Designed miniproteins, single chains, continued (2). Designs and how they scored, part 11

Each design is a single chain, and the fold is of that chain. pLDDT is the mean over its residues in the fold that is shown.

## One batch from the design tools (miniprotein)

Design m4375
Fold by ESMFold2-Fast:
Structure m4375 (fold): chain A 83 residues (1-83)
Amino acid sequence: EANELAEKAVELAEEGLRLRKEGLELLKNAKTLEEILRGIGLVLRGIGLGFEAKLLVEKAKKLGADKELIERAEKLLKEAGAL
């Protein structure tokens, strides 16, 4: 189902954006090497989820998913810098 892919894309885009923001905040306040590595790990994971969400959005668009779901996912990806 096209909408199922779009809904999953929104979920992954939201999670990716959250991890990227948390990782960047951790890096901003990092005082130890462990905190720096944790922050980098969160940012990289967020980027990976964003790319997965982008691929799902493209498939969902091709399959005729609801425009509203597509727009939600694209907005989140754009906010995360993945679009």
Scores: mean pLDDT 84

Design m4376
Fold by ESMFold2-Fast:
Parts: structure tokens; C-alpha cells; sequence
Structure m4376 (fold): chain A 119 residues (1-119)
């Protein structure tokens, strides 16, 4: 597959994340769904990096984490067989966020725990 670069703005990145989630939800092919999950994870990591580079506020970081939680829940509801993979990917994103924003650890861990209870 052709490598697609990451968006340069948070708005464009969030738009692509929504498009990837809709494609994941509509897919009936396991390999294709795994490819969409890989792209979604790359976009999530890119979003954390963009927030850090732009010196985002605590509120902006929390808004992005909640946006991610909603998308992960939609994916888990559409394809329950991917729940464990989705939890693992979200944990990895939270871990990377906590490296850049250790002050956000409590809020990030709470959001992850809430997601794990809802799936």
C-alpha cells in the first residue's frame, strides 16, 4: 500500500481519524480493518505530537483524549472482536501522552479506565 503522510494540522488529523473510523466500521475484511486500526494509531500519535509542538492547554489535551475515547467506543461497538486490540492501542496512546504530559497522568488514566468499563 502507498504510504500516506500525517496531516499537519490537528483539525485535518481529526477529520482523517473520523474518516478512518467510518471505513473501519463499514469494512467486512479482517486485514483491511487491521490496516485502518494501524492508520488510526499513527494518527493518534501524530495528534499527541501536534498538541505538544503547539503547546496545547490542559483543556485542549482533554478534549483530544475525549475525542479519541468516543472514536474507540464507536469502533468497539461496530466490531466487538477488536475490543482487546482497541484497548491495547488506547493504552499505548495514553502511555505516550503521559511521557510528554506527566501532569495529565491522573486524567488520562481515568479516561482509559472509563473506556475499559464501557467496552
Amino acid sequence: MQEIPLPESLEELKKEMREVVEKFKASTDEAEKRQYLARFHALGLGGIQLLHENKASREEILEFLEFLRELYLEMAKAHPEFKDALISIFRALVSELKKLYPEMSEEADKLLAEFEKEV
Scores: mean pLDDT 83

Design m4377
Fold by ESMFold2-Fast:
Structure m4377 (fold): chain A 77 residues (1-77)
Amino acid sequence: SAEAERLIAEAERLIEEGERAIEEGDYEKAVEKYSEALRLLDEAFRVGPASLIDRLVELGTRAYEGLKEAEEKLREK
């Protein structure tokens, strides 16, 4: 659906922003961006067709890995 595709595109942009935040050492911002991306991917899963599942899993994994890295960096301080 157009709605699910819109949510996925927005989540992908948030993941890219999270990756940039990690590069800049802004781990708090990275956590916020990845968390928002995961929320949008969860919504896309609820409203989207099964044909989008592979893309949702790919982006969800990427966002979760980034979130975990950012949270670990925050715990080191």
Scores: mean pLDDT 87

Design m4378
Fold by ESMFold2-Fast:
Structure m4378 (fold): chain A 68 residues (1-68)
Amino acid sequence: PLSPEEALAELERRLEQLLATLPEEQHPAAREMGRQLLATLRDALANGVPVAELLARLSALIEAGIAA
């Protein structure tokens, strides 16, 4: 099992993989959305909100999106 910090790093890695599959003209908007999502999740984690399950679910959904 991943720690919340490790799960967040895994999510970031998968978001980078997803971004690489998009056309270059979509990268600025996709990067900004990804940064906002990661910042929100980092804030929640820093404030003691249990996000490990949410991070695991998001990583799985992104992986499924990359595979599709």
Scores: mean pLDDT 73

Design m4379
Fold by ESMFold2-Fast:
Structure m4379 (fold): chain A 69 residues (1-69)
Amino acid sequence: IDELLLEVLETEEDAARGTAFAIRVNGLLFEGDIEGAIRAVEEELARARAAGASPELLAALERLRAALR
């Protein structure tokens, strides 16, 4: 999971957005809120798709979502 979060951070062009996302997901996972973490990834994936984000970022988010299920 940590490696997948790092991949999302590395593929996100907006460093502040990537950092905020990683903090949010890590916080939810630390609290044991797996469903909340999945939702956060799904929300970010939907946002990234709507914004025309890179295929690399979309693939990283999909891998992270799959790993949380």
Scores: mean pLDDT 78

Design m4380
Fold by ESMFold2-Fast:
Structure m4380 (fold): chain A 65 residues (1-65)
Amino acid sequence: VEEAAKRVEEAVLAAGGSKKAAEGAREHVIWLAEEGGGDAEVAAEAAIEALKKDPEKTIKMFESI
């Protein structure tokens, strides 16, 4: 979980996101792994792909978490 969360944080920052967006992305991955019963790696990959498709919208979404 920690490795996946850190990768998403780094990807958000690399895409020009704020520290708040990076924190939101981290919390999202952790939440999906713990409450969603999902795979943290799959959640991280999905978040990174969303950043590649629409970085501005994805960053704003993570900032709202």
Scores: mean pLDDT 75

Design m4381
Fold by ESMFold2-Fast:
Structure m4381 (fold): chain A 80 residues (1-80)
Amino acid sequence: EEEKRELLRKSAILFTAAGILYAAADVEGVPEAAELARKAMELTNKADEYIKQGKIDEAKFYLEEAERLLDEASRLLTEA
């Protein structure tokens, strides 16, 4: 239960970060960063689904992938 709550919290944080990066990419005119942020949002939604199903390892994998995509999106924005 506690691990599920921690993962749900992490998922919410990553989803929020993805939304911020998506908006920033739109303002900066960086469609590649926007696409990565959008994919990260989809991955966090998938992770949330797995968390609710008790599939903790799968949820962790999707959250790690979301973090990777957000890191790349942030990198592209700093290069813009």
Scores: mean pLDDT 84

Design m4382
Fold by ESMFold2-Fast:
Structure m4382 (fold): chain A 110 residues (1-110)
Amino acid sequence: NAEEEIKKYEEEIKKDPNNADAWLNLGRAYLKLGKYDEAIKAFEKAIEIDPNNARSHAYLAMAYLAKGDFEKALEHAKRALEIDPTAGFKVLLLARISGKEELARELARL
């Protein structure tokens, strides 16, 4: 479950704090639990370690969208699409599902 995943990735981070994948996976586990602030912090750490990881930017955009921070969601979604259009597609789908038509339209113009 997501709580077990959190413990697993926290232990991996204790062993290697520069493991970007562990921070990304920790953020994803927090997203599953609806812990958006913790997810944002974990994804920001993943981006600090690997700034060109499109998945980290896409998940950070998803976390901001879930919190209702439309402006930051759009910023990180654009960055994800710039790095890898396939990774950014998940943010576009979430924006449409969440009824955030304005965000979906802005992403579609890219």
Scores: mean pLDDT 80

Design m4383
Fold by ESMFold2-Fast:
Structure m4383 (fold): chain A 99 residues (1-99)
Amino acid sequence: MSWEEDFRLAAEAGIDLARELAEKSPHPKVREAAQRVGDAFERLLKEAKPSLETAAAVTLAIMQLHLAKKYFEQGKYDEAAELLESVARQLEKLIEESK
């Protein structure tokens, strides 16, 4: 399997996890931040050129999404929201820099 295919699958996994957090969270700020992360991954997949740098950033973002999910499961909604907002900003910056 090519690393470009791995990149696409990783980004799709990020979208799925972000959408799950947006749908299941009772906390409005977590839902909004998770939706923003999902939108950023969708834009990254459509607009960013695949590279080892973007693949590394996507991997880190997915790890941070799993950490946000653990914060959410522990009732740490503010920490989850802040981490999701940080992930969204990182992905949005990466999209802009990939132009």
Scores: mean pLDDT 81

Design m4384
Fold by ESMFold2-Fast:
Structure m4384 (fold): chain A 60 residues (1-60)
Amino acid sequence: AVGKFLATKDLEAITPDVLSLKKGDIVEVLETVGPGFVKAKNLKTGEEGLVLLSYLKPVS
């Protein structure tokens, strides 16, 4: 795992491959998949999906 990140704003998933976020959610980044995109697990919901890195802030 890359580490834990904080969601800085809400994100509504438009497709099933995208991870839905609420501001303040903690996500675990599992891997980087492309420019500005990571695969992450939302620790609050247990869902996994693609997230824009610009929505995330490191927590450590």
Scores: mean pLDDT 78

Design m4385
Fold by ESMFold2-Fast:
Structure m4385 (fold): chain A 92 residues (1-92)
Amino acid sequence: SDELLEELKKLLVDLAKEGYPIRVEVEGSVLHVTIETGDILRAIGIALQLIGLGLDGLPVEVSLEGTTVHATIDTGDEEKAKEIAEEVNKVA
Protein backbone atom coordinates (compact mmCIF):
# COMPACT_ATOMS: atom_id res chain seq x y z
CA SER A 1 0.00 0.00 0.00
CA ASP A 2 1.02 3.65 -0.47
CA GLU A 3 1.02 4.13 3.32
CA LEU A 4 3.47 1.23 3.82
CA LEU A 5 5.77 2.67 1.14
CA GLU A 6 5.65 6.11 2.83
CA GLU A 7 6.46 4.41 6.18
CA LEU A 8 9.39 2.61 4.51
CA LYS A 9 10.65 5.87 2.95
CA LYS A 10 10.41 7.66 6.32
CA LEU A 11 12.28 4.83 8.11
CA LEU A 12 15.14 4.81 5.57
CA VAL A 13 15.38 8.64 5.40
CA ASP A 14 15.41 8.89 9.22
CA LEU A 15 18.19 6.27 9.43
CA ALA A 16 20.24 8.17 6.83
CA LYS A 17 19.73 11.42 8.80
CA GLU A 18 20.95 9.63 11.97
CA GLY A 19 24.23 9.00 10.09
CA TYR A 20 23.95 5.31 9.22
CA PRO A 21 25.59 4.49 5.87
CA ILE A 22 22.70 3.42 3.63
CA ARG A 23 22.86 2.20 0.04
CA VAL A 24 19.66 1.87 -1.98
CA GLU A 25 19.72 0.33 -5.46
CA VAL A 26 16.69 0.05 -7.77
CA GLU A 27 15.89 -2.92 -10.02
CA GLY A 28 12.51 -2.23 -11.66
CA SER A 29 10.00 -2.02 -8.78
CA VAL A 30 12.44 -3.70 -6.35
CA LEU A 31 14.65 -1.86 -3.84
CA HIS A 32 17.91 -3.43 -2.64
CA VAL A 33 18.79 -1.76 0.66
CA THR A 34 22.02 -2.08 2.67
CA ILE A 35 22.22 -0.41 6.10
CA GLU A 36 25.50 -0.44 8.04
CA THR A 37 24.69 0.04 11.74
CA GLY A 38 27.96 -0.92 13.47
CA ASP A 39 25.72 -2.22 16.31
CA ILE A 40 24.14 -5.69 16.41
CA LEU A 41 21.15 -4.63 18.58
CA ARG A 42 20.40 -1.69 16.26
CA ALA A 43 20.70 -4.03 13.24
CA ILE A 44 18.21 -6.46 14.85
CA GLY A 45 15.84 -3.56 15.66
CA ILE A 46 15.93 -2.26 12.07
CA ALA A 47 15.46 -5.79 10.68
CA LEU A 48 12.39 -6.26 12.91
CA GLN A 49 10.90 -2.94 11.69
CA LEU A 50 11.37 -4.05 8.07
CA ILE A 51 9.89 -7.51 8.84
CA GLY A 52 6.93 -5.67 10.44
CA LEU A 53 6.28 -3.88 7.13
CA GLY A 54 6.37 -7.34 5.47
CA LEU A 55 3.77 -8.68 7.93
CA ASP A 56 1.57 -5.66 7.08
CA GLY A 57 1.64 -6.65 3.37
CA LEU A 58 4.80 -5.15 1.84
CA PRO A 59 6.87 -7.88 0.07
CA VAL A 60 10.12 -7.71 2.09
CA GLU A 61 13.06 -10.10 2.43
CA VAL A 62 15.54 -9.25 5.22
CA SER A 63 18.91 -10.74 6.17
CA LEU A 64 21.58 -9.80 8.68
CA GLU A 65 25.32 -9.97 7.98
CA GLY A 66 27.03 -9.07 11.26
CA THR A 67 25.88 -5.50 11.99
CA THR A 68 24.72 -4.92 8.37
CA VAL A 69 21.05 -5.16 7.38
CA HIS A 70 20.20 -6.27 3.82
CA ALA A 71 16.64 -5.92 2.56
CA THR A 72 14.93 -6.59 -0.77
CA ILE A 73 11.60 -4.80 -1.04
CA ASP A 74 9.15 -5.12 -3.93
CA THR A 75 7.27 -1.82 -4.03
CA GLY A 76 5.07 -2.99 -6.96
CA ASP A 77 5.67 0.45 -8.50
CA GLU A 78 8.83 1.39 -10.43
CA GLU A 79 8.22 5.16 -10.03
CA LYS A 80 7.82 4.83 -6.23
CA ALA A 81 10.95 2.67 -6.03
CA LYS A 82 12.92 5.43 -7.80
CA GLU A 83 11.36 8.12 -5.55
CA ILE A 84 12.31 6.27 -2.35
CA ALA A 85 15.88 5.63 -3.58
CA GLU A 86 16.30 9.31 -4.61
CA GLU A 87 15.02 10.65 -1.26
CA VAL A 88 17.26 8.30 0.76
CA ASN A 89 20.37 8.91 -1.39
CA LYS A 90 19.78 12.70 -1.21
CA VAL A 91 20.22 12.66 2.61
CA ALA A 92 22.67 9.72 2.94
Scores: mean pLDDT 87

Design m4386
Fold by ESMFold2-Fast:
Structure m4386 (fold): chain A 72 residues (1-72)
Amino acid sequence: MADENEEAVRFAAKIVADGLRAGMSVEEAAQKARDEALKRGDEIGANTAKLLERYGQEVGDEATLAAAERIA
């Protein structure tokens, strides 16, 4: 269901937000989120991490953190 997909999205977004708050770059935080999602077979979480990485390349770390915190 969509709610289960939303949980996968929030899981990946939370890892990205936590990584950025810890001083990681968007690329590093997104790679960590993708790796964690892939370990659990979570394609939606992995795709969310990829989208946040691409967004961060365009808008920078602060805007990406705000977006990830809003999703999580």
Scores: mean pLDDT 81

Design m4387
Fold by ESMFold2-Fast:
Order: sequence, then structure tokens, then C-alpha cells
Structure m4387 (fold): chain A 67 residues (1-67)
Amino acid sequence: LERAVELLKKAQEHLEKENYDEAISYAEGAIKVAREAVAQGDPRARDILFEANALLAKAEYLKKKKE
């Protein structure tokens, strides 16, 4: 779970710097780690998964808008 939180923070930092490709990559990494933790029954991992999915959608939207 800590790894997913770290990846989310990096995704947010890159999003703020308008590095959308890196933000997307880190968000996808966070989703993968969080999904594994959700499968193991950690309810906190579910919150991280939702946050990572929201960040990914935002980064993809902003990248498309900027292009």
C-alpha cells in the first residue's frame, strides 16, 4: 500500500508540472499496486485505487486538451 501512495504522490507532482505522460505512467502503477492490495481485502487500498483512477482520468483529459 505504501508503494501505491508513493506512486500517487509522484503522479500528482508530475501532473502539477504538466508532465502528463509521467503522471499517467505513475497513476497506472499506483492502480496496479492498489488493485493487488484490494484483492487481499484491504479497505484502505480501495480508497487509493479510486484516487489513482481519478488522477489517471484527469491526467489523460488534460493531456488531450493540451495537445
Scores: mean pLDDT 80

Design m4388
Fold by ESMFold2-Fast:
Structure m4388 (fold): chain A 74 residues (1-74)
Amino acid sequence: AAPALPAHGPGDISREALARVTRDLKIQKEEGLADDETVLSALKLLGRRGAATEDLIEIAREVGLKEELIEELR
């Protein structure tokens, strides 16, 4: 079985943290507190911190980013 660690250290992004970020970004977009560009910038930062590209794309789609902006994450 693939090893699952309870802690990944500073800068490592867990699936629980990604799920929380998805909810927070979706709420911020819905409330008008974050623009598409702001969400994209946050996702790019998560990618630089070690989040998988596939996870970032799923978050972007759940939040409702334009496909053009989702392509920026590849």
Scores: mean pLDDT 73

Design m4389
Fold by ESMFold2-Fast:
Structure m4389 (fold): chain A 77 residues (1-77)
Amino acid sequence: NAAEALRQSAAEGAEILAEKYKDKDPEVSEILQRAADALRAGNLDEAEKLLREAYQKKPSPAIEALLRVVERARDLA
């Protein structure tokens, strides 16, 4: 289903960003990994909260795009 596919894509995206930031921005990396874990667990509310925290610490188009995907997944669920 569309909501499940979006949730999975967002989890993969968050994992990729966490890996990318792990050396330069370990705090943001940890938040992104927690967001990925929340997405894998189906916890969209927690994932959105964590992605907003990551965006506040490091405003980036990639994190903003993940937020939009999670918001759409919530709307479809």
Scores: mean pLDDT 84

Design m4390
Fold by ESMFold2-Fast:
Structure m4390 (fold): chain A 71 residues (1-71)
Amino acid sequence: SEIVARAVGAILRALGDLLDGDREGAAEAVAETLEELGQPEAAARVREMILAGAPLSEVTRVVLEATDAVL
């Protein structure tokens, strides 16, 4: 569950950044983690979603789907 822990950690970091109004920081935190997990297309999609103001629930779903793909 190291991969799951990394994905959850990235979501929590992104939530903190979003609460501080740092949308770019939130996008980078999640995208970098997905790129490190070997999911560059999911990383690009999540970056676009966060920058466009998508709900965190939708972002979380995409991150979990990408994480499941590498388990």
Scores: mean pLDDT 79

Design m4391
Fold by ESMFold2-Fast:
Structure m4391 (fold): chain A 80 residues (1-80)
Amino acid sequence: YREDALKLYEWTEKNIENLPEEVKNRILPRWKEGRLTDVDISVLARYYLESQGLSQEEIDRRVPLIVKAFKELFPELYVD
């Protein structure tokens, strides 16, 4: 899941401006300020995995593990 978390970071950097306006307006300021919540990371992980063509069941299984790995790899982007 460390590789998935790293790819989520790369994907988010490239795609955050292209998210639906409501989602973008909520998450983008926290992404730029380094204060993402667990909910924000979960939402980003779901969009990323959907872009990779995963099923809903696979997404639901992977998202919590990717959120955990993302927080461990990028503590400076997450609210303690």
Scores: mean pLDDT 83

Design m4392
Fold by ESMFold2-Fast:
Structure m4392 (fold): chain A 55 residues (1-55)
Amino acid sequence: MSPEAIEAFNEGQAAYSAGNYQAAVDAYSKALELDPNFKQAADMLELAKAKLAEQ
């Protein structure tokens, strides 16, 4: 797993925690683009999309 993918995932986690679900979707999507096998990023992307749809 690349450091860049981990960094993008961490940005997603920070955005998700702040309630900025659009930014979380963008960051998790980037992490998954950099590492397609990053299952945790894929799972969090699904959750962030669900939260965004609720807003």
Scores: mean pLDDT 83

Design m4393
Fold by ESMFold2-Fast:
Structure m4393 (fold): chain A 56 residues (1-56)
Amino acid sequence: SAAAAQRENALFAQLPSMDAEQQKAALDEMMDLGVRAVEEAVRRTIEERERRLALE
């Protein structure tokens, strides 16, 4: 989603000014956002394929 992308970009921008503990927390959050984005893209692709096959 656009909100997830904006959050990830904000974390990347702040990363150089963070301490090691903050950087680890930011990395963990960015990884979670990435996994959610991949899951949504895969689900969308499967749904479109199934719809197309049903119409053929």
Scores: mean pLDDT 77

Design m4394
Fold by ESMFold2-Fast:
Structure m4394 (fold): chain A 55 residues (1-55)
Amino acid sequence: SPLDEMIALLREKVAETRRAIEASRAAGDHDTAAGYEQVLARLEEGIAEWERLRA
């Protein structure tokens, strides 16, 4: 379904964002890591909303 496809894409974006957070922290770029953490929170909220629509 379109909702399943959207959730799958958002989960891929979560994985990409988590890797970006890890890379930024490894580089000592804590400000960039904090920015990605905000992006991650928004993606997780989006997933929760789309999963509510599946019920």
Scores: mean pLDDT 86

Design m4395
Fold by ESMFold2-Fast:
Structure m4395 (fold): chain A 83 residues (1-83)
Amino acid sequence: MAKVAEVEMSKEAVEEIVNSNQKEHFAAAAGYLAKIAEEKGADEVVVKTVASEETVKKFEEGLKEGMKLSGSDLKIRVVKVEE
């Protein structure tokens, strides 16, 4: 059984990271989420955002790559929610 941490990110913040298309920006976001997971004792993070479905998918892919680069086994999901 995994403890899950939920994090809300603004549409603007998610779009800024995705539109930057820079590996380091995704790695920084992944590091931020990993710190939240550690503070909450969670092994999974669910990011909630109102960004488009396409942006959500790109953000999740970038975060997963960032986690691999950091050697973290943290599981990340990004889900679209209503404003």
Scores: mean pLDDT 80

Design m4396
Fold by ESMFold2-Fast:
Structure m4396 (fold): chain A 80 residues (1-80)
Amino acid sequence: MLSDELLLTRLELQVEQAEEWLANRDTLSKEELEWIVKQVQLFVEQVEAEIAARPNPPQRAIELYEKLKEILEELKKKLA
């Protein structure tokens, strides 16, 4: 398992990347959006596993995880 510091560093980068994709969603092709949704889904699954493996996950990790899930749902809406 990652350390809390490494988890937070990775998660902040994942959220930043997902936010940039969401901000540019109208410029993306359907194929690019499908790949991005799969990539963000993998980010969510990775973070969820790291949080579940910890008895006391950092509150910031939980907050960033919730934000990442919200971004994923908005990206999925664009594909519908």
Scores: mean pLDDT 86

Design m4397
Fold by ESMFold2-Fast:
Structure m4397 (fold): chain A 95 residues (1-95)
Amino acid sequence: SDFTLATAEIVVAVGEVLAKKGLYEEAAELYERAARLYESVDPKSPKAAEALIKAGEAYAKAGDLEKAIEYYRRAAEVGSGELKKEAEENIKKVE
């Protein structure tokens, strides 16, 4: 729904503000919520894959490498093309 997508966009934007402040774990949790909202509309949403990559990057910066890998793997499953490739490259960087 349009409201679900608009809500997900706002959640991503708040997550980006938190990440810029160095609040990486809180940013990652918001990116996870946004990904779930995008997936509720389209299970293969490119925006869901992008949010999952952002969650993985935020967990990596927070020092939670196991969660970073988990979210990059989920991004690779949801995404296709360049987003899938980006998620797979990010897994290689933390393994």
Scores: mean pLDDT 90

Design m4398
Fold by ESMFold2-Fast:
Structure m4398 (fold): chain A 70 residues (1-70)
Amino acid sequence: SAAEREAFRERVRRILREDIEQALATGDEELIALVKETLRRLATEHPDELVREAAREALEELERRLEERR
């Protein structure tokens, strides 16, 4: 159903946001780079459009947060 699809979308968005926050909290540049690469791959290569959209949003958020640290 549409409601189940939307609930799944929100769950994916939450998980990706939590991963970003965890990576940023560590201050580990290698882990941050790995998360960035994973999000970039999901945004371009994942078969599900919903996952690609969520990953693109998460990647943009991560890049914005990294720019704010410069």
Scores: mean pLDDT 83

Design m4399
Fold by ESMFold2-Fast:
Structure m4399 (fold): chain A 60 residues (1-60)
Amino acid sequence: SKEEDLKKAAEIVREAQARLAAGEDPDTVRAWVREKTKDLSPEVQKLVERAVDDLIARAA
């Protein structure tokens, strides 16, 4: 469901933020996010990708 997808998306974004804060390479984090979101709806995948890109941009 969309609610389940959004809950999983929030968890993925929190973990991506933690990985970036730990000094993990942004491209490695993007690849991990893509793998974790592959079974989510395309709309939710785009929301997560946008959120992670915003986190990376703020860290640069």
Scores: mean pLDDT 83

Design m4400
Fold by ESMFold2-Fast:
Structure m4400 (fold): chain A 68 residues (1-68)
Amino acid sequence: AKELIEKGKEAEKKGDTDEAIELYSQAYDEAIENGDYKTAKEALELLLSLDPDNEAAKLGLEEVTKKL
């Protein structure tokens, strides 16, 4: 999950917003599967910074926050 977040940040630096969103989404899925709710929250916050109207990410952030 952390490696996917770092790849997403590199995509952002290159201006590839769509790739960054996809990488943050993958980081979220991996973090949830591993029970790493802190990293899952970080991935969703980064995703929402690029796609603030993403309803699925907003819902995911609420659910992850309940588990922290």
Scores: mean pLDDT 82

Design m4401
Fold by ESMFold2-Fast:
Structure m4401 (fold): chain A 59 residues (1-59)
Amino acid sequence: GREILLRLAEYETGATPEQVEQAVRMYEAGKSPEEIVKELNLPLTPEQLESLVRAIREA
């Protein structure tokens, strides 16, 4: 489940599985999607990151 979502995110946005896993950890630590996108220089919007994190956490 989770691995497929990470690969799909990489294909659709260019964010690597490692970047997405780091973003999930930062989100769980209480950082905002806006802060995470800025700190990791992610190739997706804060709204896209929030949706992706929710999908991964529900899987």
Scores: mean pLDDT 80

Design m4402
Fold by ESMFold2-Fast:
Structure m4402 (fold): chain A 58 residues (1-58)
Amino acid sequence: MTPLEQLIELLEELREKHKDDPEIVRLLEQAIEHLQQRTPDSMNQAQQLLGEVHRRLR
């Protein structure tokens, strides 16, 4: 499994763990979609979304 595939699996697990928080689920779903597109622009957007998830989980 590539590091990117491992990251996506971890984010899918986080989405399931936090499924009762619709904002966290939305941010994680968008980040996963952007990571799957594998363009520089989509990767940058995924990183911003993951930063927001990180801030909300503190």
Scores: mean pLDDT 81

Design m4403
Fold by ESMFold2-Fast:
Structure m4403 (fold): chain A 66 residues (1-66)
Amino acid sequence: SSFEEIMKLIYEAIDYIMQGDLEKAEELVKKAEELLKKSDLPPEKKEFLEKGIQGVRNMIELVKAS
């Protein structure tokens, strides 16, 4: 489902952040955002995924600040 595909992208982005590959993490976050925008998911699932994506973006900014 779209939910599982977007969740996989979020987890893969986190893995790349842990490896120090922020460029690849940003690519995966953008792909997750595009899929979410095109998805026909219930509002609760969309909100959950939006929070997950924002969490990954916050992680990228914190690592850049270090």
Scores: mean pLDDT 87

Design m4404
Fold by ESMFold2-Fast:
Structure m4404 (fold): chain A 106 residues (1-106)
Amino acid sequence: RPLSPEEEKLLQLVNRAARAIMDGDPEAAREAVDELVKVILESKDPELFRFGVRSLLALQKLAEYLGNEEAAEIFRKALDEVRSAVAGDPERQAIVDEAVAEYEKG
């Protein structure tokens, strides 16, 4: 399936964040994650929202795997921001809870 323009933008931001983690640049990682959170929260597509949340968790796991605790904390705070923003939305809360549960298994 070809990616939508919104999916492509989200993937570009994920790749930018991953590169920042690997380069040891927490400021660049923070800038990329702030833009990621904005794109995720502005999305009205539940599948794009799910993809974005899963991407944040994957980036957190990458930072933890590489021992970059500073970058890992940036992504944990981003996930907390998403959780807070969707607190009144049961469908979006369920997507976040499901993604976190899957992350804890792997």
Scores: mean pLDDT 82

Design m4405
Fold by ESMFold2-Fast:
Structure m4405 (fold): chain A 94 residues (1-94)
Amino acid sequence: MANLKPGLTDGLNGLSEETLKEIAIETLRLVAEAEGQPFDEEEVRKRVDENVAGTFSGGLLRIVGLDLEDPERAREAMERLSEIVEKAVAPVLA
């Protein structure tokens, strides 16, 4: 199964559940901005609470609705998601 980039995964391992959820919310905000979609923080926060707890990478992939049936597509999707997560970490930890 595809995972986030190893260096990013290691950086996330020491973070609290609350911090991981805030990173997930910021990641989804950046995805919505890049796709020109509206961002409803209250609805996104609810979806993050239901999906990200205990499975950060898998939860994010489910929320984003990425097609993961093809292993090559799953890898490419995880690489793109990893880049967005890296951008989301800085504002959450500031």
Scores: mean pLDDT 64

Design m4406
Fold by ESMFold2-Fast:
Order: structure tokens, then sequence, then C-alpha cells
Structure m4406 (fold): chain A 72 residues (1-72)
């Protein structure tokens, strides 16, 4: 399910950011997870997750994406 894949990708990215990983490290983790879930995640969802990882508010945005996906 796209929602489950989205939640897992966002969870991994958020966990890295919480642990103090740099923006480039969070982006790399998110890119790796997006590649693993390529068949389950739409182009639009992948773009949203990637944009969140690139943002200055990445931790908050990734947490929001995870919460939304888990609520669905």
Amino acid sequence: MEAEATAEIARRGAAAAEAGASQSEVEAIVAEELARHAAQVSRAAAGRIGAAAHSEDRLARLREIRAEAEAR
C-alpha cells in the first residue's frame, strides 16, 4: 500500500533527522528508501517526501507525512 510505504520512508527520514543527521544524510536515507519502495509509491508522493527531506523544517514535515500516512 502506498500509505504504508510512505509512512516507512517518512519514519526513516524523521528518525535520522532526530538523531542529528545532516540534510544531505537525511536526503540520502530518503532516496534509498524511495528506491526500495519505488513500486508502491506514486511519483507525486515521492516528490513530496523528497521535498520534505530537502527542507529546513524536514523533521517536522517528515513527521507530518508519517502521521498522515498512518492515519489513512
Scores: mean pLDDT 80

Design m4407
Fold by ESMFold2-Fast:
Structure m4407 (fold): chain A 88 residues (1-88)
Amino acid sequence: MVNDYKQQAQTYYRQGQNLAQQLIDVASDNQDVVQLAQNLLNLSQQSYNLGNNSTDPTTVRSNMAAVRSLYNSLNRLLDDVQSQRSSS
């Protein structure tokens, strides 16, 4: 169980890194979006490190959920940026 949560957190963190990079590349002309993507990635890294270095199942699960939530936020932000560019 603990190892499964750590593996899930690692997967979401890696996917979050890729999404953040895509956001920075697509929205390089919008510094607010770039800063937000960097901030979300930094929070994801902190939660990932807290979970990965913990031996407590509750802490590991909580931090995995946080990393997943931050990944979802990055994915939503990318969708919003792409949608706005299509409508402008």
Scores: mean pLDDT 81

Design m4408
Fold by ESMFold2-Fast:
Structure m4408 (fold): chain A 83 residues (1-83)
Amino acid sequence: MKFLEEMAKPISDEKKKAIEEARNKLREVGDRAAELGDQETVIRIVAYELLAVGYELQGKADEAIKTLNDGIEEAEKRVKEIE
């Protein structure tokens, strides 16, 4: 099947769980940014989530996890500067 030859390898359940946990943490920081009225940080978080989805669809689990963690670090730093 042509699609299977061009598709990335399936992501393991362990890595899927790590992606979900990172995404949940990023969402928590996003909620805090929204409560503070920091719309720029909220938009940046959405961009990181979309990029991570792109990596996940390509089977690039490690890149997806890194992207979400980079987003968490940037968002937490921005939120702390405003708090």
Scores: mean pLDDT 79

Design m4409
Fold by ESMFold2-Fast:
Formats: C-alpha cells, structure tokens, sequence
Structure m4409 (fold): chain A 92 residues (1-92)
C-alpha cells in the first residue's frame, strides 16, 4: 500500500540522516576513511528511500502526494550531501 511505502521511505530517510550525521562527525575529527564509509551508507539508504517514495507516488491519493514529494526531496538532498562529503573526504 502507499501507506506502507511511505513508512518505509520515512524510516530510510531517518537512517540516512543518522549515517550522514556520523559521517560529518568523523570528517570533523579527521577520520576521512570513516567519513567516506558512513557517507556511502547514507547515500545507499537515501537512494532506497527515493525508490520507495517514487513507488508510493504511483499509488498515492491526493492527500498523500505532499508527504511523498517531501520524502523524495529529502532523499535527493541527503544523497547530494553524502556525495559532496565523500568527495571532500577523498580530497583531504
């Protein structure tokens, strides 16, 4: 159902945010290897969240569309931040 896909996307966004936070903390400590590891995990979780949000969008009712779009935007932003952090850590 759309509701189940929305909940899955939401949980994946939250997990991606937690991993990105850990990646940023590792980067600030100069642990670039751990920063890359956590950022790659955040990117994977964000990509999975976007896939779930896109599947939800295909079957969402009009009331669910804003929530699904918000989750998709959050997932795209998290993937972008993770990629940027990976590149910065590799250049460090």
Amino acid sequence: SAEELIEEARELVLKAQEKLKKAKEAFEKGDYEKAIEYAQEAKRLAQEALEKAMEALKIANSEQVPVVVGLAIAAIGLEFEADLLIEKAKAA
Scores: mean pLDDT 91

Design m4410
Fold by ESMFold2-Fast:
Order: sequence, then C-alpha cells, then structure tokens
Structure m4410 (fold): chain A 64 residues (1-64)
Amino acid sequence: SEVDDLIARGKELIARGRELLANAKNAQEVARGAGTVLRGIGLIIQAYLLDPNNEEARAAMGIK
C-alpha cells in the first residue's frame, strides 16, 4: 500500500541519514545527514496522515 511504501522509504532514509551522521567529518556533512533523517521522518508523518492507525507511523511519532 502507499502507507507501507512511505513507511519503508522513511525507515530507509532515516537509516541512511544516521550512517551519514556517523561518518560526518564537518558541519556541512552533519547537516546533510540530519537533513536525510528529517526527510525520512517526513515520509513517516505523511503515512500517519494517510492512516492514523498505522502502528509503525504512530510508534515513530511517539503515539501509543
């Protein structure tokens, strides 16, 4: 589904962004890694707005 696709892509971007942050050597690289994480979070938020009952999206937003 579109929701499942957004969750999967969001998780992938968060993982890639975290890896970029772990390898960052300067402020510009930190900003790039952080930006990638934020884009991933944005996709999870979009999934939540499409289906507020999605457990993975709710968990990522701190909702029980």
Scores: mean pLDDT 83

Design m4411
Fold by ESMFold2-Fast:
Structure m4411 (fold): chain A 56 residues (1-56)
Amino acid sequence: SLAEEFERYVEATLAKLDAQIQQALADGNLELAEKLRQEKKLVEEGAERMRKRLEE
């Protein structure tokens, strides 16, 4: 279903962002890590809005 595809996309996207955040922290790039954390927050907020729309 579209909802199942969406959840797989969200899971994959968040996993990639988490890996990038960990790499940025390992590299000592705190500015990049913070930018990626903000991006992750926007993805999570967007996913919550989309889930509510898909529950129609």
Scores: mean pLDDT 85

